Designed miniproteins, single chains, continued (5). Designs and how they scored, part 4

Each design is a single chain, and the fold is of that chain. pLDDT is the mean over its residues in the fold that is shown.

## One batch from the design tools (miniprotein)

Design m16106
Fold by ESMFold2-Fast:
Structure m16106 (fold): chain A 76 residues (1-76)
Amino acid sequence: SEIADLQKKIDELKEKIKKEGMTEKILAEMKKGKSIVDALLEVAKEAPPEVAAILKERAELISRLHKLINDKMLKN
């Protein structure tokens, strides 16, 4: 399913972000009350371009997943 495919890609990007040492910075932004998407985009502003690309891609996929789930919930 599209949801399962998106979740798999999101999880793969999470592991890449962890290897780049960005997990603690993302968690710190989330502790300030930011959503995961906003936290990823905030950390991306100060990250190296290659790491910022991974953070932005994960944020986009999470946004797409949330929209797809919300659309299904509104139709049920």
Scores: mean pLDDT 83

Design m16107
Fold by ESMFold2-Fast:
Structure m16107 (fold): chain A 65 residues (1-65)
Amino acid sequence: SDEEIKEKIKEELKKAEETGLMEKAVSKEVLPYEDFVYSAEARAFISISDYQTEYKDHVLGSPFS
């Protein structure tokens, strides 16, 4: 569901912050979770800022799992 996708995105963004990926994204506009896209690279619904920080390399599973 949309709620599960948004919650998963929040969890992934929190992990990205802990791993330093969000530090790279700070140079760009950080978008809210409403502005997420389905990334074929990451195979998940993620924020556009996450995608631009090479977050795809850290997305190993589906948010639907």
Scores: mean pLDDT 49

Design m16108
Fold by ESMFold2-Fast:
Structure m16108 (fold): chain A 102 residues (1-102)
Amino acid sequence: SEAAKQAIFEEVPGTLADMMVAIARSNGLDPEVTARAAALNPGLSPESVRDLGRRLGLSEEQVEEFVKLRKEAEKWSDEERIKKLEELGLTETAKGIRELLE
């Protein structure tokens, strides 16, 4: 929602991608796992996923694969995206995305 986007802009300068990069760097999170979670997040655009992947230091090939996944995931329901994250063992990420969709 626009209200949720506005609240994020007020508390965290930049985008959701900027916030995820900061969290990933501070906690030593795996860049590929972070980018894959972002690609399955309905709140992030394909361009945000591309930006996130580049900022995480992924190769251009890896970045474009995650952008492609995000575009394909746009055809999926929110439940299908969450289910895919759970199947990948990203249970905490799936939970966080479910909370973002509320």
Scores: mean pLDDT 67

Design m16109
Fold by ESMFold2-Fast:
Structure m16109 (fold): chain A 67 residues (1-67)
Amino acid sequence: MSAEEAAEEVARILREEGFSEERARALGRSAVAVAAERGEEAAVAGLLAAGVSEEAARRAGRIAGRA
């Protein structure tokens, strides 16, 4: 999975959680970058800090970690 594809998939999950399209896209790109630099669990922690639910943060973090 490319970094761009992973960011789009993460953004889709965040939009399902009620985040705006702009915020979801920004958080998706950030999560992929964090996962690449610090690993999947760091991306999950960042999403949780942004107010994403635990279930959605874990799903999104797994996708970000596969980029």
Scores: mean pLDDT 85

Design m16110
Fold by ESMFold2-Fast:
Structure m16110 (fold): chain A 86 residues (1-86)
Amino acid sequence: MLTATLKVVAVDRETARLTQVTPVPGLPEEITVPVSLTIGQLAELFSKYGKIKRILVNGEEADLSETIGDILRRYGPEVELTLELE
């Protein structure tokens, strides 16, 4: 099965304003996931870390129906996920 390793950071309203990241206990800095996983499924996986308002990929809002494979096709192999918390 094809997998991808993605970098993960979290922001909220305050840290995003200050161009900083929010430290979230237990949030991994990198995740390895199947390329068939959707952004919506990924948001459900991260829901235990906080209420997720949206997911950004390299600074752009990702559609919940896009797969990790679709994201890699658009941005290439180096992808950073930003979890925007409510």
Scores: mean pLDDT 76

Design m16111
Fold by ESMFold2-Fast:
Structure m16111 (fold): chain A 81 residues (1-81)
Amino acid sequence: SAGEQILEELEKFEQDMIERAKKLKAPQEKIDEVKKIAKKAREEVIKILNDQTLSGEEKLEKTKKILEEAKKKVEEILSAP
């Protein structure tokens, strides 16, 4: 249940980032950086999901923090000249 919710949030986050870049008609270099940030966020979320020492609630909280940080990095990349 918590794992399914985490994976759904991750997928929605990835799609939202790609859609945002497309709407802004970002250069390919920026789109590649956005994809790199998304890949890093995915790897970190998967590590959290597989951490046997964390509760489902702790996994959700840590996932939210990772996705919020990644979103800020994406906004930085997309807003740069």
Scores: mean pLDDT 83

Design m16112
Fold by ESMFold2-Fast:
Structure m16112 (fold): chain A 88 residues (1-88)
Amino acid sequence: DKKKMEATLASLEFGTEAIKKYKPSEEQRKAISEIFRKHQGDPEAAARAIAELLGISEEDLAELLRKTAEKLEKEGYEYGAEILKKIA
């Protein structure tokens, strides 16, 4: 229940941070929305698919995941943050 919601929030927050950092095109943003639909409740699959789409290196992916996890922790979503830290 709450854990599933936080997993979804983790995916969405990661997507938001990726969009802010990499400023993808309109077509790439549409593809990111499709990734979220296909990988509902699977933050790891969503994050890796977005990284592949945007050409994000494994090192940069890990850094972005840790940054997003820190934001989630500050907002009280500790479970969502732990998921992203585990992927990183």
Scores: mean pLDDT 84

Design m16113
Fold by ESMFold2-Fast:
Structure m16113 (fold): chain A 92 residues (1-92)
Amino acid sequence: MKDASLASGYAIRSVGAEVDAMLGGDKEKSEKEAKENKELYEEYKKKTDEYKEEGLKGQQERLPEDLRRSLERHERAGVGEKARAYVERWRA
């Protein structure tokens, strides 16, 4: 969330600086500021895109991990009972 907000902020600042350069403000300063804000926008956009992809992947990976841990916990509780039933089956 923070990186998405920062990316949006830097994109707006970059556009504002480009407009100022076009309208006859301090062209040298505005061009530098536009370039710097574009670089920061690209950086935070990359982070935002990575967080989106990792968020989707993390959801998919965390759901089977959480389910696996729950199953392992339930299986640990049941393992002794299954072992006992197996031994009893072979002694009958």
Scores: mean pLDDT 58

Design m16114
Fold by ESMFold2-Fast:
Structure m16114 (fold): chain A 55 residues (1-55)
Amino acid sequence: SMGRKQLEDLRAAWADPSPQKSFLFQDDGGKTLKYTMERNDDGKWVLTGVELVPE
């Protein structure tokens, strides 16, 4: 499930005019994941990468 901080981080990333954005969040199992989003040729934001951040 998404927590308040995850929603706020997504909102901030979405408001950023940068053509590529990364953000970190913690899943329900306590793992930290790095999500990378990029603007495609149609000008839409797409999720291009998901990485497990090592402890």
Scores: mean pLDDT 70

Design m16115
Fold by ESMFold2-Fast:
Structure m16115 (fold): chain A 93 residues (1-93)
Amino acid sequence: MSLEEQILELLEEILELLRRRGASPDLLAEAEGLRELVRQTLPLLSEEQKEQVLALVREALERLRRATSQAEIAAVLGALRDGIAAIITAAFE
């Protein structure tokens, strides 16, 4: 499995986990938006940047497995979004 395929599969695992945990529609929409952003930008990233995205997504999934509230889910998704945005911004500077 390619690095890109692994990242996208982990993002799908995040979405499935959020659905099981009863995440709000707003949080589900945020996660779906992140998955689409990553899908569109991955081909434009370097190998090192793809590895950074993979690390962020892995950390987010591990934290979400332990999250028990909407606030905890929101905090994890916010951190993931901000981390991914920083990598994308650096890629186009």
Scores: mean pLDDT 86

Design m16116
Fold by ESMFold2-Fast:
Structure m16116 (fold): chain A 56 residues (1-56)
Amino acid sequence: SLAANAVAPAGATVVSVGDGYQVLPKEGMTLKDPSAILAPGETAAPVEGDLKELLE
């Protein structure tokens, strides 16, 4: 699914919204853009910094 292909910061939740998906923060967590809608076929978290933090 699209949500399964999204990379989100640790503690965030990815939900499907129409043909895209959205990253939601955990309670007590702040994301830079928590309400962004990602298009289908696009990879979430294209920024190296965010990916590196998720993997570590």
Scores: mean pLDDT 49

Design m16117
Fold by ESMFold2-Fast:
Structure m16117 (fold): chain A 66 residues (1-66)
Amino acid sequence: KEQEIVDILQSVGMDKEEAERIARMIVEEKDEAMRELILATSMASLRNPKNTEKVDKATDKIREII
């Protein structure tokens, strides 16, 4: 579960150390609203006009895992 999130985050341009940190925060967070905020904030930093669809699909995959 955590490793799947790490792999998805790396696929959209996040480095390994940051992906591992964010995946751990998401997996350990018990509040759904806070998990969504962590995910949305992390993905916003990677989003640009050319990769919006790719980032959105990655975000949806992570939501399916958590």
Scores: mean pLDDT 80

Design m16118
Fold by ESMFold2-Fast:
Structure m16118 (fold): chain A 84 residues (1-84)
Amino acid sequence: MLVRVRLTAEIPAPEAIEAPITAELVAADGSVIELPAELVEVEQRGDTQLYVAELEAPRELAEGGQAALRVAGQTAPAEAEVVD
């Protein structure tokens, strides 16, 4: 089953960048799955940008616990939430 997942991550950048966003989700077997994500919002927080992105992913990846967001070559840990 596909579910919508919201990812929130802080990327160290002085301003928001218009670049493709990639979600990195860890599967139960420890493999990293890369999926394109859609930017929902970005908020400036000093010298970091708080990115909120959404994608559709298999439920087991969404509930697997470890996620990261990659923007313009920078990867940061992300909080993942299933949006129902």
Scores: mean pLDDT 76

Design m16119
Fold by ESMFold2-Fast:
Structure m16119 (fold): chain A 93 residues (1-93)
Amino acid sequence: KEEAIKLLVKAADLLSEALKRTTNPEAQKYLEKAIKYVSEAIVALRKGDYETALKNIEKAIEYAEKALQVSDNPELVREAIELLKKAEEIIRS
C-alpha cells in the first residue's frame, strides 16, 4: 500500500514542523514519540509487516493526541492525526 506510506511520510513532516515550532517541553516529548512510531510504521510497511505497522500507527496517534492537548501548533498536529487515521484505514482494507 504505497499510498499509506505517502500519508505516513506527510504526517511525519507535519509532526516534525510542530516539533520545530513548539516551546512546550511536554509537547516536544509527545511529538518526538509520535514521530518515532510513524518512522517504525513506515519501516514495517516496507517489509510487508502490516500488523506491526498498525500497532505503530495506533501508538503514533496516541502520542499525537497527547501532543495536541498541550500543543502551540494544534492545526499541524490535527492534520497529522487525520493522515495517520487515513493510512490506518487503507492498511486495514
Scores: mean pLDDT 87

Design m16120
Fold by ESMFold2-Fast:
Structure m16120 (fold): chain A 71 residues (1-71)
Amino acid sequence: GAAAKAYAEKAAEAAKAGDTEKATQYGSLASRLATTPEAARYAEMAAVAAASGDTKLGYEYAKKAIEAASK
């Protein structure tokens, strides 16, 4: 849905900026608001990566969450 996509985009932006806290928060929100299992899984993986300090991996999964939520 549109809300899940919007939060996945915010998670990607935060991860790109190196903001692990915001990337984790927005990734978690995108996962909870996802209307498909695929979008929820990628958003959750983005949040987990960001929480562990891996902003590059968080960014990659957030991009996949955006793509999945765009369907």
Scores: mean pLDDT 85

Design m16121
Fold by ESMFold2-Fast:
Structure m16121 (fold): chain A 100 residues (1-100)
Amino acid sequence: SEEEVERLYEELVELSQKIKEMLLNKAPIEEILEEIERFLETAKELAKVGSEERKEILIDILEDVIDFLRNRSKYFSEEEKKALEERIEELEEFIKELKE
């Protein structure tokens, strides 16, 4: 439904903003990873119910989060960087699936 699509989109945007704030504030890595997981799950749900036009917006949001994660990874420990890189790979793989 349109209401479901709108709700999921709003949730996705809120999660993206929260992840960015957590990265800027160097929140505990486990908490950042949990929010990235919620973000990915919300993105997957939106992809199932959204139109092709919404798919393009979804890809833009995903790419924006990936770019922010990469830019902020340098402020984290080697172990934390590895965890963030694994999440980036998951997000990139999902984008590839969306483009098929």
Scores: mean pLDDT 86

Design m16122
Fold by ESMFold2-Fast:
Structure m16122 (fold): chain A 59 residues (1-59)
Amino acid sequence: MEEPVPFEWADEALAAVRDTTPEGRERRRRVAEELERFAQEMEPLSHRVQEELRRRALE
């Protein structure tokens, strides 16, 4: 196709997400684990920023 419709990728993405094969599931597990690690890292960063702002506001 020369110019696929914008929503064409949505079907491909849904197929990938719904891939219940062992390989697909393991790949999802790795991605989910990395995303969880990033979420946990960002949580402390956000907390530290709030704490710093609070300290400056109190001064």
Scores: mean pLDDT 61

Design m16123
Fold by ESMFold2-Fast:
Structure m16123 (fold): chain A 91 residues (1-91)
Amino acid sequence: GEKARRAARESGEAAAHAASRGDGSGGAAAGVSLVGGGTDAWIYSGEEAGRRAFEAASRGGLEAIRLADQGDGRAAEEAARRGGEEAARAA
């Protein structure tokens, strides 16, 4: 429970920092961080809660990549942070 939620939040914060660059490499790094945190949440929270956490992290990561690729580092940062928080709530 708590370990999965912590992993999801920490990955969201790391992804937000990466996405704030507002470029393709920052977006890619944000996606990797959120997928990793979602995977950890899945491992530690059980099948259904973990699946929901992974899905939330994946949605946040894809949105952060899209916004960062468009040069919107602030929106990408917010999307990544929201993805991590949604994953933490699901876990």
Scores: mean pLDDT 76

Design m16124
Fold by ESMFold2-Fast:
Structure m16124 (fold): chain A 83 residues (1-83)
Amino acid sequence: MEHIEASGTLASLADAEKIKEFAELANKQPGTKAEVEVEGNIVTVKEEYVFTGDDGVVYRVKAEIVYDTETGEVHVKLEAEPV
């Protein structure tokens, strides 16, 4: 199991880019589920992906991104586990 969690402003992009790359890799596989919620200035994106690793193991990836459009703060949580 891999767990990555990051929070900060858009200025903290260095850590966010690694999480983004991992999520983009997962997006190349079929089986994507995505939900978007908007509550005032808060945008929450929840994504679930399934991908097959190089070792032939199927992994489930869950990503939750909470973005405050007024402050520019972003919180990202990414979890990956074999299924």
Scores: mean pLDDT 61

Design m16125
Fold by ESMFold2-Fast:
Structure m16125 (fold): chain A 90 residues (1-90)
Amino acid sequence: SLDDVVKDFSEASKEFAKKLVKYDKGEISKEELFEFIDELLEEGKITEEEILEVVDRLLKAGLISKETYLEVSTYLGVRALKEAVEKVTG
């Protein structure tokens, strides 16, 4: 079950995992998922590495699709690229 797969995670990572599974099922929008990711990262409740660990574990457990995995990984990659550009230009 989802709870068994994420039992060792922080509360923030568990909440993210639940939201990610809802997104994979079509229960929430892509915008809602990404806003939630941004809020957790801005509040310092989760790191980008911890998000990737959640996404990787849920994919390997068969709890999310490859499409959902690629969506989140791409979003984090774009965020990291934006930060890298800002550090070079600002």
Scores: mean pLDDT 85

Design m16126
Fold by ESMFold2-Fast:
Structure m16126 (fold): chain A 81 residues (1-81)
Amino acid sequence: MLSDEERIEELERRLLALLAEARRRLRADPSQQPVYDEIVALAQEAGRLLRKAQASTDPEERKKLIEKAEEIVERMEELVA
C-alpha cells in the first residue's frame, strides 16, 4: 500500500498527464474547449485538496482529502477516455 505522501505524488503525476492530454486534444480539435475547461476546473479543485492534505497533521483528514482528490482524478480520466 502506498504511503499518503506517495499517493499524493502519484495523483499529482496523474493530474499533470491528464492536463497534458487535454491540451493535446484541444490543439488537434478546437471543439474540445468545453471538455478542456471542465478538466482544468477539476484539476484546480484536486490540486487544492492535495495541497490541503500535504498541510494537514491529521491522518484521517489527509486520507479523506486524498480520497476526494482521487475521485476527481478518476472523473478527469473518464472525460479524456
Scores: mean pLDDT 85

Design m16127
Fold by ESMFold2-Fast:
Structure m16127 (fold): chain A 115 residues (1-115)
Amino acid sequence: MERAERLRREGEELIRKSGGSGTILEGSVRAMEKEDAEAIVELARVAAEIAREGTPEQAKELARGLARGLVHIGDGEAGEEALEVMAEIFREDPRLAEAAEEAERLREEMLAEIA
């Protein structure tokens, strides 16, 4: 939907300007709906790429912010995919290994809540 693409672009811009704010990622995801799964996954991918230019602590906060936003939209399938994409990108950078583990832990917790 056009609204989802607009929210994704706005979220990407805000996350880039903040240098990787988990709070901004949470707010951007919370503004989306269940039907916006593709936009949510794409926003998670872009946020993870931005985190590669920041600190390991910022990457962990992005994973936590994503998870908090996903809990409010209630789409477990999109949530699992978004956290998996973020974890895969974090694993490409040895500095972000702990952030990748945090994203996987949050994915497992989300799967347990929808089971």
Scores: mean pLDDT 80

Design m16128
Fold by ESMFold2-Fast:
Structure m16128 (fold): chain A 65 residues (1-65)
Amino acid sequence: MSPAELAEKAGKAAAEGNGEEAAKYARLAQVHDPGSGEIAAEAALKGDAEKAGVAAAGAMSGTSR
């Protein structure tokens, strides 16, 4: 899967309240897009689904800083 697809799945899972699933996909995305993926994984593990979703969306759009 592409890093954008993994990040999108992480954000979707976080929005649905599936923190474990969100963290899993965010961690996979982190390997390919460290900026957005790392933020998404950390936020999901801490229970910040909103931040995880935003970070995943950033990876999907390709707007990493």
Scores: mean pLDDT 61

Design m16129
Fold by ESMFold2-Fast:
Structure m16129 (fold): chain A 67 residues (1-67)
Amino acid sequence: GLSEYTKRLIEAIRNGDEETVQKLYEEEFERLKEGFIAAGFDEELAERFARMIVETELEVAKRLAEK
């Protein structure tokens, strides 16, 4: 199912609130990156994994916002 984060992201996209979209993206990216580092991944891999997840979440949210 959709997370609360994804629902907030969809609403921000629908409202054209680019500042909120960017803030949610940056906060999620940092949260995921820190999580991967804490799990024992090196910083470069943590950043790569976090970016892949956040980009996928943003793409899904953009497609759902069009409906």
Scores: mean pLDDT 87

Design m16130
Fold by ESMFold2-Fast:
Structure m16130 (fold): chain A 65 residues (1-65)
Amino acid sequence: SDIEEGRKLAEQALKSKDKEESLRLAHQAGLLYGNALKNAKSEEERQEALEEAKRADEALRKKAE
């Protein structure tokens, strides 16, 4: 699923020591979460996509500092 793939890419971005690689992986994860949100069929799916995207964004911003 897009959420599962996004989660995997976000984890890889957080583990990467290369800034450019981390940014590319983070961007791809964001696109997958956005796609999951757009294709959500229930409130539960929509909320899951939003929470996953927010969590990944917060973690990646803290790593970037």
Scores: mean pLDDT 79

Design m16131
Fold by ESMFold2-Fast:
Structure m16131 (fold): chain A 88 residues (1-88)
Amino acid sequence: SVEEIQEQMRELAIEFLEELQKIAEELGIKPPEIKETDSIGEIVSKIKELIKRIEEVDPELGKKLREKYEELMKQLDELERQGVRLAI
């Protein structure tokens, strides 16, 4: 269903943001709060901003995380296309 796809997209984005929060905390960077009311777009914005901050401290790690971000965006695009196909 469209609802299941939206939930899967949200879960993937949150899981990556939580991974980034742990990395940020280890580097002494204060991570952004994940709010239950955050849209997928707001979660993605928090991911992008956190990767930028990590890259400023550790450029090589930042590069690796940007590659993971690109992979996440491709996965979200694929799920969104599946949702469009299921929308009647």
Scores: mean pLDDT 82

Design m16132
Fold by ESMFold2-Fast:
Structure m16132 (fold): chain A 71 residues (1-71)
Amino acid sequence: SRSLYLTAYHDMLEGLLSLGVDEEKAEEIAKAFAEAVVKHPERSGEISRKVFELVKKGKYDEALEYVKSLV
């Protein structure tokens, strides 16, 4: 769903920017996250928690590769 994609994208982007992630990296992660959530809507909470866990540890590349692996 385009609506699910846009909601997941904007919520993740705002969360990442609030944690001090730079705009370009935050947008990359948010787009991949939204694609992963559209493909696996039943896992949206699990995927979101894992992304924020990795990001809070400064593991931005690991967070991006994790969500890309789900698309």
Scores: mean pLDDT 87

Design m16133
Fold by ESMFold2-Fast:
Structure m16133 (fold): chain A 88 residues (1-88)
Amino acid sequence: ELERIRAEAERILADVDKLEQFAKENGLLTEESKRLIENARKHAERALAEPDPFEAEVHLGVAAVTIAVLNVSLQRELKKKEEEIKKK
């Protein structure tokens, strides 16, 4: 079980890195998205370090929810930028 949790946490860390790079390249970084990136990494790293499978699963769950919120936040910023281009 810890092996599965750690594999999923590593995948989340890779996904966070990809989303952060995408946000940087497209000028989508806000204070909100920066905080979400930090929190997702923090909880994924805690899932990797936690020896208790239950506590590791809790941190993995928080990281997964945080990355989902990050994705929504970045999509919202992208939409605002697209709407601004269409108006001007």
Scores: mean pLDDT 83

Design m16134
Fold by ESMFold2-Fast:
Structure m16134 (fold): chain A 116 residues (1-116)
Amino acid sequence: MSEEEIEEKNEKIADEILEKLKRIQEANDRGDYASAAKLAKEIQDLLVEVFETLSDEAVERTIKTIVDKIISEKDENLVALALGIAAELAEKYPEYAEYAQRFADLLIEAMRKQRE
């Protein structure tokens, strides 16, 4: 893939994850915890596909794009949801725990930089 094609695919994944995070927040606000759980699973499935199919360098790039997209919203509740999803993913898929932890670490680092 060209660099432009990689960036476009990463942006699409990041946009899909952000849209699902916002829908989780809306579902939680309505008390629709079943829909929120389904959306969280869909985000986990997307992240697992990324971790399974890409090289370590490509995973790092994709994670950074997702983190940047989430942080750009300036909504700490979306970051908290993403951290919760990363933690649950690490428990369900121990083989991807290192990637899930890297996602969590980058979210925390990006939040810290935004405050400074």
Scores: mean pLDDT 84

Design m16135
Fold by ESMFold2-Fast:
Structure m16135 (fold): chain A 68 residues (1-68)
Amino acid sequence: MKALTAGEAVGKALGTDAETFTREEAIAGLHAVTGAPRARIREALDRVTRAETFTREEIDEAASVLLG
């Protein structure tokens, strides 16, 4: 992950250039990239924002929560 931001890695995993992701896309992408359980990913995302969509920066924050 150090050579790519988590948001960039999620975008590549989902095959999209989007700068924002839905909660479902963020969960699926972070699961594909990190292998973390979806429940843990949801909790990490909820710690960053309660919004329905996530920016690449918010995905990076969620990845930091997941990786500790």
Scores: mean pLDDT 79

Design m16136
Fold by ESMFold2-Fast:
Structure m16136 (fold): chain A 100 residues (1-100)
Amino acid sequence: SMIEKNLERYRKFRKEWEELRKKVEAAIDALLSSDDPELRAFAQRVREEFDYLESRRKQIEEDLAKAPPEKKVELETKLFIEDLMEYSFLKAVAARIEAL
């Protein structure tokens, strides 16, 4: 069914996202320890933006945990959009780090 295919795509997306997150976090930690103040400033800005995106996701997860059944689809959709936004951000950061 289309629902089963969408769930499989979401699970694959989640795995790719978690792997990308770990890779970017490790790279940012290395850049924060750099002797180059411009690389440290870049890493700090990435960390601040990532923490902001994570805070938004956590708020929606908390709202979803408390939600009545009729609001779950709306909140799950919002969470998926935030997941896509974070993934896009992490992909852009990874590409920029590889270009350094």
Scores: mean pLDDT 84

Design m16137
Fold by ESMFold2-Fast:
Structure m16137 (fold): chain A 87 residues (1-87)
Amino acid sequence: SELEKKLEEIEALAKAEQEKLEAHKAANPKDMRGLLERVIAFYKKLLEFAKQYDHPEFQEMADAIEAVLASYEKNREALEKQIAAAE
């Protein structure tokens, strides 16, 4: 389906960004902050896209994305505390 193809393309982009983030876990905290902000922004856009379509596949995806976003937001909070402590 057309919706399925768009979802697959977006998922491929999300996976690529996530792999970059994981590869740079040992990077400077300020660099990690930029990467986390990009990943969070990307998933927020993906969530908005999924919620535009009242389709079972997109509803299921939206729930999964919300769980992933909650995890990344907690990681962002922890990183901000780490950066503040290092300053």
Scores: mean pLDDT 73

Design m16138
Fold by ESMFold2-Fast:
Structure m16138 (fold): chain A 81 residues (1-81)
Amino acid sequence: PKILSVKKIGNTPHGDLYEVTLEGISREQTEEIARLLLEKFPSVLDANVLGDKVLRLGVRDGMTEEEVREMVEKAIELLLS
C-alpha cells in the first residue's frame, strides 16, 4: 500500500479536514488504517473511510499536508507489521 495523494479539503472550528487517497490496498485495510490513526495518533480527531481507498481525516489545527502524510505512512507501517 502507498499514499497516492493528501489534500486539505476544509477548515472547521475544531480542526482541519484532509482527504487521503491510497493505492494497492483493500477496503478492509483502509478501515484498519482509519482505526489505527484514531487509536495511535493524538493529532487525529476523526477518521472516515470514503469508498475503498479514500480516508477523510479530521486533524488538529495547524498540521501540514506533510505531517498528515507522515502519520498515514506510519499507520501503513503498523498495518504491515
Scores: mean pLDDT 84

Design m16139
Fold by ESMFold2-Fast:
Structure m16139 (fold): chain A 94 residues (1-94)
Amino acid sequence: SPLEEAVALFEELYKEYYEKVKKAKTKEELIEIVNEFIERVSEKLGLSEEEKKRLLQEANRIIEGNELKTQEDIIKAFEKVALYVYLQVAERLE
């Protein structure tokens, strides 16, 4: 199923980027990781440049709306971004 394949791919990318986020110490590092994560998800799922831009824009809004004072804050911000991306992908594959 295209949905099952997309979910499996998303889970693999989520785990890979979660390990990178655990090592992130700054907002700038989180932004770089998030941008790469969205780029990879977009490439693997064949999203357009316009769709990718929308995901990047909303991910940045999520990051800016969170306190990034601790490593736990950075991880939680990434988790919120990942959930948003997952929901957008799942909605498209109905």
Scores: mean pLDDT 84

Design m16140
Fold by ESMFold2-Fast:
Structure m16140 (fold): chain A 84 residues (1-84)
Amino acid sequence: EVEEELKKLKEEFEKKLKELLETLLGVSREEVEKMSIDELSQKIREAMLAGNAEVTERAGEISREVAEKLKELREKYPEALYRP
């Protein structure tokens, strides 16, 4: 079931990136729904490089949430998420 949890984490991450673009960068919901994760990430990166503090803060929050969930998954499924 680790594959299901990884898929959920990816979907949650993508959803949060879309929400960030919609709320902080004024991108329309229709536009963000057509974007890939790579396109969402690129847009956020461009905003961070342009000095958008709100985007930088929110991106940091999302990154920490993902890292915490990945840590939980590694502790729950250590054989599937290999540690050397």
Scores: mean pLDDT 77

